# Designed miniproteins, single chains, continued (5), part 96

Each design is a single chain, and the fold is of that chain. pLDDT is the mean over its residues in the fold that is shown.

## One batch from the design tools (miniprotein)

Design m19331
Fold by ESMFold2-Fast:
Structure m19331 (fold): chain A 89 residues (1-89)
Amino acid sequence: SEEEIEKLAKELVEEISKAKSLEEATEVVRKKVEELRKKGYSEEEINKVLEKALEIAEKEGKAVELLKRAIFEVEVEEGVELLREAVLK
């Protein structure tokens, strides 16, 4: 639901605002994505949570650059792992 997506997004922004480094922020995003997958959220729903978190961060002026960078790092990591699996057959 839209309400649940917004709640999850707000929780993510608060967690990122407490991160002391890009490494910690990336780990927060990674764990949140993994947790949502384990709970049965679709990839589209997970992406909506991340997009909503960025919107909230921008509106509230909280950790915008750190959140953007952390999301990018997780996406790059997942893309590299997928490519590695495809190449190492």
Scores: mean pLDDT 79

Design m19332
Fold by ESMFold2-Fast:
Structure m19332 (fold): chain A 74 residues (1-74)
Amino acid sequence: SAEEELEKVLEETEKKVKEALEKGDLDTARQIVIESAKKLDDIIRKHKASGALQAKALESISKLQEEVDKAEAE
């Protein structure tokens, strides 16, 4: 289902971003967020996911993007 695919991508992305940020690898962290955003968009489009699922995906990606931006500013 769309929900299961979105959840899996989000969980994997969160773990990879946190690992990259812990290592100070900002370029890798940014690339992970960009690629995951593309994957989430593809899943949403393919399944015509509900507004609630779209909002959850956007919120999760925005949070990860904010964490990368904060690390870059420090």
Scores: mean pLDDT 80

Design m19333
Fold by ESMFold2-Fast:
Parts: structure tokens; sequence; C-alpha cells
Structure m19333 (fold): chain A 82 residues (1-82)
């Protein structure tokens, strides 16, 4: 089939972008910093390479850790719902 191999990589990357963007917006909202969450989400959606996605993930890691420290279970529940 045409593009089957390419489709697997592209679909996985797109799914990862959408999920990461969704969670970043939710994290920003939980921390009372919705603008930062939105900026990171936009950067994820604009990322065209795995390196760019990894860079955004690295910037988001402190935000994720802070959210976990702040709310723990409540944060996890909102991330699952977002």
Amino acid sequence: MEGAFEELDAAALEAARREAARRLRTLGEILGRPEEGARLAERVLAARTEEELRAVAAEAEPLVEEARAAGGEAVAARLAAA
C-alpha cells in the first residue's frame, strides 16, 4: 500500500503532538499559568521534527513536575480527562 510505512510514523507523530499540546494546556491551567501552557502547546503543534518535539518536552518537564508536586492526584485526573 502506498505510504503505509510513512503513515505509521506520521500518524504517531501527529498523535504525540496533539496529546502533548492538550496536556500542556491543561497543566498551564492547573498551575494558574494558562498562557505558558498555551505557548508550549503551540510550539508542540508547530514542531516538524522529533528534535523540536523533544526540546519542547524538555522545557515542559519542570512544569509537569511542578504540577505533580502542587496537586498530585488532582493533576493526574485532569491530565487523563484533557
Scores: mean pLDDT 70

Design m19334
Fold by ESMFold2-Fast:
Structure m19334 (fold): chain A 97 residues (1-97)
Amino acid sequence: MYPSREEFLEEVRKVLESKNEPEIAELTLERLEETENPVVRALIVEAALNVVAYREEPELKEALEKQLEEMIENTPELTEEEKKKIREFYEELLKIA
């Protein structure tokens, strides 16, 4: 899916920082360093990008939040603990936003 994981993460950082969201970028990178599961990392990035997207288009908030929850619930590789960590991260992002 990505040509390089490191290049993808660097691009995500630049995108989040370019949107004037440095706190979201920092928190996202911190959470990515705490997990070894690439599926959890992908959902952490998705959560951060969803917050940035609906800050630009507020009417998308409910749709993007629902999509993220559906992705979390329908991913069989995730444990309940990993699902909880992703949801807690999303709640932390909302406090910054």
Scores: mean pLDDT 73

Design m19335
Fold by ESMFold2-Fast:
Structure m19335 (fold): chain A 72 residues (1-72)
Amino acid sequence: MSPEELIEEARRRAEEGARRARSLEEVGKAAQDATLWVREKAEEAGLSEEEIEKVVREADGIGTRVVIDAAA
């Protein structure tokens, strides 16, 4: 799986989790779970530490946006 595919899947997971969430706490957990999934899959894919850090940072940014949008 490419870094771009990992980011797109993280977005889908965070957004789907937010849609199913009944509280901001659950939205936050869904965003966190999506970011943790990206780290795990990037490590399994044998990405470099630099690439892992990049995709995790992008996934975290997506999760943060999802939480902010849900809180508004």
Scores: mean pLDDT 83

Design m19336
Fold by ESMFold2-Fast:
Structure m19336 (fold): chain A 76 residues (1-76)
Amino acid sequence: DSVAYAQEQVDSLPPEARAVALRAAEAALRDPHVPGEPFVEEALSLGLSPEQAEEAVNAGYLLAGATLVARGRIPP
């Protein structure tokens, strides 16, 4: 299950990164074309490294994408 896999990736993140990932996922569910840059900047402001910031945003977008595919909103 791609949604379960994406959820596991988000759940494995540290609390600060997980919060950013969930906010990015929420935004992407409303608009699949939302830019990730504001969420990367937010993660950096919380003390995450650039690599951790990218991981958090990617995990959030993965969760949103998997959810939208499961709902039939975008093709797999």
Scores: mean pLDDT 83

Design m19337
Fold by ESMFold2-Fast:
Structure m19337 (fold): chain A 61 residues (1-61)
Amino acid sequence: HVSGQDDVDRALQKAGDYLREKDGLPLKTPEQTRAALGALGRANAAKGQGAPGFEFWKVAP
């Protein structure tokens, strides 16, 4: 890969689709998905946990 941004953008888009389908979250843009993932990561770090129960950054084709 010559650019990691494409991978990040695709992962965020798929994570957003997954969260909308599974949790009904109103995530329409990669920016909203990134903010949601960041909040979940911080919450889990505060609780001493790794991942919330699924690996949302692994939602790939």
Scores: mean pLDDT 58

Design m19338
Fold by ESMFold2-Fast:
Structure m19338 (fold): chain A 66 residues (1-66)
Amino acid sequence: DAVRALMAATGLSEAQARELLARWPVGAPVTPEVIAWLKRHSPRLRNLSDEQIRALLEALNAALLA
């Protein structure tokens, strides 16, 4: 379940996780816009580097496609 996996990894609410999936569907490349969106909506991720957020999203893509 992509919504639950995103919530667990990012700390986002269900509504925010669904909004993220609308902006960044499973398998889509990680863009600077997606990273910026996460930094705005997840205070937890704001302290991570862009490289760390990219790695997290790439790992989520791999897990959701498996």
Scores: mean pLDDT 81

Design m19339
Fold by ESMFold2-Fast:
Structure m19339 (fold): chain A 76 residues (1-76)
Amino acid sequence: SAARDWLEAALAWLRAHQADFGHLDARLEGDRLVLTYPRGTPVERLLAPVTRIPGLRLVDAVTVGDRVVLTLEAAA
């Protein structure tokens, strides 16, 4: 789908800029982009991908152990 192709491009860009965003991992799960950060990462840093990539929307943010996991999707 066009949304998935766009998310794959967004994923590739985020992986290339891992040093700038500070995420530990970035991956696709179905039609969603999943970013993992260390627990305690400031909210401004967690939201930086959403701010910098037009059309990316935050679906969920959950703390799992020592990690913060963000789920993102293409905005309709």
Scores: mean pLDDT 82

Design m19340
Fold by ESMFold2-Fast:
Structure m19340 (fold): chain A 71 residues (1-71)
Amino acid sequence: MEEEIDEEVRLALVEIQYALGKKYNDPETLKKAAEEARKLAEESTNPRIRQDAKGIADEAEKLAKEIEEKK
């Protein structure tokens, strides 16, 4: 077994961080989620995890920037 379970756990954690950052308009949490998701997308050999992680990274990074610009 490759680290498939660990990658799913990592994906779930970045999904939770993304959701919290989005709910509370917290750019720090969104940047953290984006960095972890970007790492997961680069490291994962699972195409579904890679696709989901990339999506989270792109959206979290965009939202963090928008929140910082709205100040």
Scores: mean pLDDT 79

Design m19341
Fold by ESMFold2-Fast:
Structure m19341 (fold): chain A 68 residues (1-68)
Amino acid sequence: MQEELERAGEIADKAEELKESLPEESVQEVLDYVRKSVAAVTKGDVEKAREYIKKAEETLKKAEEEAK
């Protein structure tokens, strides 16, 4: 549970660092998945939290690839 919150925070921080270099829509999508993962953690749904974290990571990686 704490590890999921920590990973979500790291992804959010990275998205914020890259927000000037990435499309705003992609950054918003990553942050939306981060928010959903945090909400899942607060409900005790660790499996859904992990799924949203994975989607946030995948979305961020694709946005980085497509930015160039």
Scores: mean pLDDT 80

Design m19342
Fold by ESMFold2-Fast:
Structure m19342 (fold): chain A 87 residues (1-87)
Amino acid sequence: MKLYKLSKKLLELMKKAGAKKEAYSLGEIIELIQKYIEDNKLYKPEDKTVIDVSGTLLGEIVGKKELTRDELLQAILEEVEKNGEIV
C-alpha cells in the first residue's frame, strides 16, 4: 500500500474531515473527501450527481465551482500525483 504526504491544503482538508494522520493511502483520501462532502452538504438537492464546491477549501484545491463525482475523483487523483510525495 502506497502512503502519500499531502500538499498543505489537501492535508488541511483531511484534518477537517476528522483525520489525524500525516500520510494517507489513496483510498483513505477518497473516503475522507466523501465525508467532507457529506458533512458540508455539498450535493445539490435537485441533482445529487453534481457537487457544489464554490467557496470551500475543496473548491480551491480542484479549481472549479461545480463538478460531478467522477470529475472530483479525477481532480483529486491529479492533485495527489502532482503535489503528493510517496513515503
Scores: mean pLDDT 80

Design m19343
Fold by ESMFold2-Fast:
Structure m19343 (fold): chain A 99 residues (1-99)
Amino acid sequence: MDEEFLQLQRELVEKLIEEYREKGDEEEVEKVEKIVKEAERSGDWNLLTLLALLEAIRFEEDEELINKLEEQVEKIPKESLIKFLKIIGMDDQAKLLEK
């Protein structure tokens, strides 16, 4: 991943955390922070891409940015997707991918 694109994804994730904090969604803040820590620990920046896409769709960011993030998500290993879904509590979706 190029440095400029990685920095953009970090900024989108920071925006997502700030919005959850402003709404008092402490559980959602904790989930996002756990994903960021796992990405930093493992070097699996695919987790950051998934968070950035979630922010971009939720806050209706530029269509070109959403398309670029979707292209990167298509390249993400199934294992990273399963990990992401488990951290955010989407256990049923994670089980579907494990089959």
Scores: mean pLDDT 78

Design m19344
Fold by ESMFold2-Fast:
Structure m19344 (fold): chain A 101 residues (1-101)
Amino acid sequence: MERILEWVREKLSPYVDKETLEEILKVVRDGLEAAHTGNLPLLAESLRKIDEIIKKIKNPKVQEFLKRVREALTKAAERSVVHPDLPREEIDEFILEELEK
């Protein structure tokens, strides 16, 4: 989890203010917990909040990045639902691979 949050912080910190960055990191943390547990209702709420943040942000690079985060979290949560015995570390590695595409 922390490696993904650090990666998101590094990628977005040049483009967004501190308040927006902390808001993004909180929502991404909730999305990661949802992905780890296959909690689809929590995932849906996290994705809704990401969509609201995307609408507020004018920078298209940041919008595209957040869309990629949204897709990675969705795919990870779907994988957790199909394979409930997946370790959290394997889910985190999958998310990082999706974000690095």
Scores: mean pLDDT 80

Design m19345
Fold by ESMFold2-Fast:
Structure m19345 (fold): chain A 107 residues (1-107)
Amino acid sequence: DAEELLERGVATVATAARDRGADLPEADREALLEAGRRVAEEAYERARRVLSERDAALVAATAFGTALLTAIAALKAGAPLDEAIKKGVEAGRAAAEARAAELLGEG
């Protein structure tokens, strides 16, 4: 369930990123996806210390989605790739922390 939830979250965001990043070079898209995967993995490992596998997967999916969409928006606004990745990673980490806190406060 947690793996399927993470896979569906990643697939949904990858589809949105493909649509929003359709004009981006393939190498740039791959770099963004790789950075997003790394921040999601970091978020999952941290969340698993205090949350269930399902909730940790939700945190990871939130981190991935926020990182990728933020980076794409920055890149489309004319930011260089390295700056776009940095902004995405920072936003993804912040979103993961907020989501984990929400899930801990709710149950």
Scores: mean pLDDT 79

Design m19346
Fold by ESMFold2-Fast:
Structure m19346 (fold): chain A 81 residues (1-81)
Amino acid sequence: SDAKLAEILAKAVHIDVYIRQGDKALKITVKDGKEVAREVVPTPKVMEELGEEHVGLYVAADGTAVAVGAESGERLLTKAE
């Protein structure tokens, strides 16, 4: 499973950074090292599952994704919508 997580991280085409702000989250989409979008969204399930206020979602071209807790470095296999 670690090998699959590493593969998805290496193949990520964009990163969605989630920062908790009260009962919501700020979502920042980064592509090619640049911010391309920013919006306030409901708190994503992966943020609650990791128990962290700052999570990076690494999204591959096929929609598979790995959520990474910024504080712990814990990784969860998931998918982008």
Scores: mean pLDDT 84

Design m19347
Fold by ESMFold2-Fast:
Structure m19347 (fold): chain A 94 residues (1-94)
Amino acid sequence: SMELQFLEEAIERLTEASRLADAGKFDEALELLQQLRDDAEKQGFSELAKFVDKAIKLIEEYKKLPDRKRAQVLIEATLSVLRIYLIVQKKILE
């Protein structure tokens, strides 16, 4: 299915976003998530796009935290939750 293929690509994109976040490159990680959200909307995967958008908003808020170590941990946790969501959705569609 097109959704299953999209979820596979989304998981790969999230793996890259996690690497960028681990390196402290939060803006680059956000750009990947924004592209993923926009691609999901274009393909009609509105629920997936909404979930990615929630992650984007959380990461934008965490970026503002004065405690940089806490910011990184929370951003990485947010990306991990989103990745688990995508893996679960992929398994349901398989």
Scores: mean pLDDT 87

Design m19348
Fold by ESMFold2-Fast:
Structure m19348 (fold): chain A 102 residues (1-102)
Amino acid sequence: KKIDVLKLPKEVDADIAALIAAVMKTTKSSDGIILDASNVESISPEARERLIEAINALKSEGIKVVLAASKEKWQLVKDSGLEKAVDAVFDSVEEAKNYLLS
């Protein structure tokens, strides 16, 4: 199985989200993608929309998209709407990998 991990930067604005979305689309050959939000401090409304669009596009292709975020980041994830867009949210990248490999 092929799993790709994408580490999100501290500040996610519209331009960074567009770059992340483009990278996600190039991973169409993956069985799953993990978005590592461990370092994220902010996500702009425009970035949220672009990330959700990219997640929905990958899920329509049968690719699982999951989020890894520590407990301290869960409120940020929930407020961004990403929780509802992804297949699952985990406390760590390791837990997310185990889910995608099962």
Scores: mean pLDDT 78

Design m19349
Fold by ESMFold2-Fast:
Structure m19349 (fold): chain A 80 residues (1-80)
Amino acid sequence: LAAEEAELRRRLEELEKRLDELAQQAAQQKNQKALDYVQLASGHLEAARQALDRGDLETARKHLREAEELIKKAQEILKK
């Protein structure tokens, strides 16, 4: 289970870095729709971190998946 937790924490860190980059781009472009997706994704990443801290791997996986989809939507809006 420690290996599963480590993998989820690595995934969380990758998504947090990607989200920070997208948040900066969305703010620079003043793109409200992208900012909304970034804000929702941030909430899911925070929930995933809290779940990991409690040892709730299933809840963490769910929130990471939701954040990943929202990040993808923000990226698509911010392309060109």
Scores: mean pLDDT 86

Design m19350
Fold by ESMFold2-Fast:
Structure m19350 (fold): chain A 80 residues (1-80)
Amino acid sequence: TARQMAADTLEKAAELLRQGKYDQAIKGMEGAARLAESLGDTEVARRIREVAEKVKQLADEGKFDEAARLSYEEAQRLRA
């Protein structure tokens, strides 16, 4: 499902952010949002884009651990 795919992507993005692989994390999130949108799940696409926006803001401040936590928490919410 789009929710499961999004959750998997956001968990992977959290790991990438902890490793300082910011560009790969953001690219993954953007890809997942486009895929969710193409599957008709505009709600999941919106949620991924909101997380990506907040992650970008935190990364600009050097807060990669907080960015990773945010991505992981949203993944858990999508699985529930």
Scores: mean pLDDT 84

Design m19351
Fold by ESMFold2-Fast:
Structure m19351 (fold): chain A 96 residues (1-96)
Amino acid sequence: MKELELEILGALGLMAAEVAILTARREGASAEDIEELERLRDRLAAAVNAGDAAGAAEELRRLAEHVAGIKELPAEDAEAFARTFRRLAEQLEELA
């Protein structure tokens, strides 16, 4: 049951990361900011695939921090992404 919950929360986090990357590209974020989002997404995927709930939560918190710093994103969008990543991280921390 905890394994399935990790897979579901991980999949939601990966989907949110992909939407954040696409939104950042549309809003003209720097190549460096987009590459960092992609790196954090790939690290999240690796943690989920390894069954590492604590590692997945850590990468989601890093995604939240990085997305909040992207100046080209509308403030409300950056906060919505950061809040989503933080909530998913909190749920994954309960599984660890």
Scores: mean pLDDT 89

Design m19352
Fold by ESMFold2-Fast:
Structure m19352 (fold): chain A 100 residues (1-100)
Amino acid sequence: MKIDLDALEKLVADATTVSQLRLALALLVEGLVEAIRNNDEETKERLIELMREVLSRLSPEEVEVAVAQLRRHLRRTEKDEEVLREALEILDELRREHLA
């Protein structure tokens, strides 16, 4: 799948509500999984930075809810154990950064 970074960056920039930020985060996580699968390190790093930006705009309570929902979704949908492990580790690291 081709990841449209420009579209994702615009979606993050245009988001003003919690619902829009949560939608952007979900799409960024889908892009992250694809970047991990393709060993696309540059795209992966850019997606992580965009995810960090989205999480910084959410309250600690909203971060906990959003990350928990995304972790459940990934565990149900991602069948590649290595891709799943890396995506979950990245989500957990970002969660820790924004709950401090």
Scores: mean pLDDT 83

Design m19353
Fold by ESMFold2-Fast:
Structure m19353 (fold): chain A 83 residues (1-83)
Amino acid sequence: MEKEKELKNAYQEAKRHIDELRRVADELARVDPGFGGEVKGLADHLEKQADEAYKKGNLESVKKILEGARAALDEARRRLEQL
């Protein structure tokens, strides 16, 4: 039960960060369509990886994807602030 709860929580948290990354990508695309498109592509890639890791029950992979999503979101927000 504990690992199953951790897996589900990590997956849901990753999905939340990926959804926010897409929102930031849409905002970026209004001023930099190329970069916004790249960030959107990254969000799509991370979602596919998170879905696959979750289906396999791989908690460590989901945690790494969550960390990647957080890092990508921080970088996208930093870039938006510089525009």
Scores: mean pLDDT 85

Design m19354
Fold by ESMFold2-Fast:
Structure m19354 (fold): chain A 71 residues (1-71)
Amino acid sequence: SQAAIDAAFAQIDAMIDARSGPPSATSQQRRNTLRAIARDYMVNDHMAPDDAVARAVQQYRARIFNRPVPP
């Protein structure tokens, strides 16, 4: 149901906020990106909120780690 989906999205948001510490402009940008990825995993892959958040963090870190560095 839509109410259950909305509750799960609120849970994802709370879990990411708890892990991110106090808000700053950069941390808020990271939180928004992580929330979007986590919600995507929950909606498309039917992942539990905790698993979706863990996977989102892993994917985000992989993207940052593999970023090419200037010469």
Scores: mean pLDDT 70

Design m19355
Fold by ESMFold2-Fast:
Parts: structure tokens; C-alpha cells; sequence
Structure m19355 (fold): chain A 58 residues (1-58)
């Protein structure tokens, strides 16, 4: 889905920028661990996109 694709790209961007320490991507889930220790998780395409957005400060 487009929302799951957006979540994956968001996680990849956070890793590339050095903001995220770890990103774990499932089929329709994401878990983003930032270098400051904050964790953002989402399940389902919408939840995954929202988690990625929150990790960006949105």
C-alpha cells in the first residue's frame, strides 16, 4: 500500500540522516528507535505511516 511504502521510505530517510539508530520493518508494521532512545511503533499501513511521521516530529 502507499501508506506502508511511505512508512518504509520515512524510516530509511531517518537512518540515512543519522537520526534513527534502528528501524525494523514488517509487512504492515514499523518500529523506529531514535538515537536519543525514543521509540515509535505502528501497526497496519496507517499506523506505520503515523509512527514514521511522529519520528520526524509531525
Amino acid sequence: SKKAENARRGGEALLAMGVAERVEVGEESIRITLRDGRVFEGEGAEGAQEAAGRAFGL
Scores: mean pLDDT 80

Design m19356
Fold by ESMFold2-Fast:
Structure m19356 (fold): chain A 66 residues (1-66)
Amino acid sequence: SHMEELKKREEELKRLRERYQQAIANKDVEGYNKVLEEIFKLLYPTKEQYEKALKEMKDSLEKARS
């Protein structure tokens, strides 16, 4: 059911949040990067969506520097 899928997604996000907090607390750069990559894959499951999101993020960072 749609509710079951939402609950499963929420549990996955909760686990990623816990791993993210753990990596920050331990200053674990590798763990931090792995969690961030998993979050991006969940949000942007296709290669096109992932590449578009990365490009938009880089463009936003460049504008912020200016």
Scores: mean pLDDT 74

Design m19357
Fold by ESMFold2-Fast:
Structure m19357 (fold): chain A 64 residues (1-64)
Amino acid sequence: SMREKILEMAKKKGLKVTEEAIEKMIEEANGDEKKLEELMELASTLAGKTITEAHIDFIIENKK
């Protein structure tokens, strides 16, 4: 469910997403679809062609 949403959003933006990034986003969102969408938007602004776990970690570490 959330995994499929991540893959759909990434395809719509023309981005690839690593398996590690998907798992980290699902864990951090913890069932919150709005938080998942916010993570995807922020990660897409940081990523060139591929969203990685490092992009997700950066967002988490720099958000209070």
Scores: mean pLDDT 81

Design m19358
Fold by ESMFold2-Fast:
Structure m19358 (fold): chain A 93 residues (1-93)
Amino acid sequence: LEELKAKVRELAEELLRRLEALRPELAEGVREELEKMLAQVEKAKSPEEMLEIVEKTLEELIEKYNLEGEALDLVSEFYMKVKKLADEAEEKE
């Protein structure tokens, strides 16, 4: 679980860097939302709970900032990577 949390943090930082490069005007707001997400992820007790936290945060980001095109693709890629990691963590139990 700790390794999964560390990987999600790394992926979130990567997402922030890419979104900041694409949409610099959204960087501060996106950073705040991702930091809130990571704080909740640290309290998660299972890979499933972590995935639910990530999914909810990304849905809120898409709606709040009207993310489309390349920005939406970046968010989708992040979600798919987190889902794969969560699925792999569940398989080891």
Scores: mean pLDDT 79

Design m19359
Fold by ESMFold2-Fast:
Structure m19359 (fold): chain A 84 residues (1-84)
Amino acid sequence: MENIKRKIRELIAQQAGLQIQIVAALHEKDYDTAIALLEELIKVNDEIISLLSQIDTPEGQQLKKEYEAQRQRLQEQLAALKRQ
């Protein structure tokens, strides 16, 4: 339990860093870099969802729903970037 919570916190920090890098790449119109970073962000998001699925608490279930919604938005963003 404690190890899972720690890993989730580390992944959340990694996700925040990736989001900043994606915004910078998009601002520079570096779509190849933005696509690569967004694919990495989706993988981190999927790992968070997987770990949250192992936590049987109301807080864990709420966070899982939030990350599942974020996962869908990230996939839509990736599809849009690949069309450019």
Scores: mean pLDDT 85

Design m19360
Fold by ESMFold2-Fast:
Structure m19360 (fold): chain A 80 residues (1-80)
Amino acid sequence: GRKAGLSAEEQVRKKQEESGEETLDGKEAAEAAYKGGLEGGTEKQAKSAEESAYDMAKKQGKVSGSLGGSSALTGAYKAG
């Protein structure tokens, strides 16, 4: 659980920082969350983090970097 969520959150944050982009799209956020979830937990937890991060990023509808980042991070952490 919790470690998978933290790892997923960390990977989403790293992806956002590495790209230098303000916004991560839902697919990029989901991919990063899945990778982190696998590192910190089980495949099932990684998939849960991926889906949650994607949904939260998609629902924001804004284009600031905090949107894909902040909402996706919260989703990844909660699902892990």
Scores: mean pLDDT 60

Design m19361
Fold by ESMFold2-Fast:
Structure m19361 (fold): chain A 77 residues (1-77)
Amino acid sequence: LSEELRKELEAAVLELATAVLKTSALKTEDPEVLREAIEELERLREEAARIDSPEGAAAARFAAEAIEEVRRKLEEL
């Protein structure tokens, strides 16, 4: 893979991982699982932010939004 295609693939994989993790977390009512999901989403956000590309920046923003949604649910429990 070229470096450009690799960056696009990495960003896409992180967006998919974020979407799956967010969806799973929002279905649970276990505060411990929600906290673990936030930690993993923060890790995904940091990885996306390290991709020096518009796709990486978009993936990082998506992860940040997912973190806020999961935190909001945790605060309501």
Scores: mean pLDDT 86

Design m19362
Fold by ESMFold2-Fast:
Structure m19362 (fold): chain A 74 residues (1-74)
Amino acid sequence: PPPFVLPPEEELIAAALEFARLLLEAGVPKDVALHMVRSLLDRYVEEASKVSEELKERMERIAREVLARVEELL
């Protein structure tokens, strides 16, 4: 896939982890924060699937890595 379609995977992961951190700092319970992050990632995968199969697969890989790292933080 073109490098200009999405930010680098590492930057996207960092942004998602920052979002999770902000939710926790705002007093959102960890189970709710995890659910919110998962729901957001599922929406990104859905949108990517409308563009191409390759973008969907790439977003699914990013989503799995983000979710695993967020789970480690909680």
Scores: mean pLDDT 75

Design m19363
Fold by ESMFold2-Fast:
Structure m19363 (fold): chain A 61 residues (1-61)
Amino acid sequence: SLEEFIKKLQKLIELSNETKKRVEEMDAEIERNKDNPEKVAQLKAERDKFIEESRKKIKEL
């Protein structure tokens, strides 16, 4: 139904906005640690994992 479609769109928008905000927070943390290559590598791996998990959640909608 149209109502069910709209609810799915609203959930997609919500998840997309939450994902964007979290990625921006992670990117800021990476920038704050830029002088520590080991920490930067760890944070980038965590960000990549989060993005992949977020993509899976969106595909399951």
Scores: mean pLDDT 86

Design m19364
Fold by ESMFold2-Fast:
Structure m19364 (fold): chain A 71 residues (1-71)
Amino acid sequence: MKEEDLQKGEELASKISPDGDGLISKEQMDKIIELLKSLGVPIPEEIKKESVTTEELGEFLAKAAGIEVER
């Protein structure tokens, strides 16, 4: 998986949920999951939830890009 592709995905995730108070719809999550699977990225259990926040998705994409998320 390409780091640049992950960063673009993270930006896209932010655009998907700006008006949704950071909540991503199931349809948008399904599309993102399919995209990540096509790129060979393993889907974490947290993303398998029925609802995911933009923050959770962003953290996952940052981790997948090889960036260690520190809070």
Scores: mean pLDDT 59

Design m19365
Fold by ESMFold2-Fast:
Structure m19365 (fold): chain A 65 residues (1-65)
Amino acid sequence: SGTTDTPTMAERKKIVDDIKSGKLSEEELKEKIREFWKKVQGEELSDKAVDNAIENIKKVIKEEE
């Protein structure tokens, strides 16, 4: 609840874990990111911002491993 520019660390970790375990596809991740921002902020996120968020998540995954 509430508006935020960034997902919580717990939400980010869950997304990362779901990607690592193969439970979440890249398309599902894009949808979750868009829905999250639309639900919390009431605005659509640009395609470039979604792509940047995915690349950032992938980078975090690589750095953790």
Scores: mean pLDDT 67

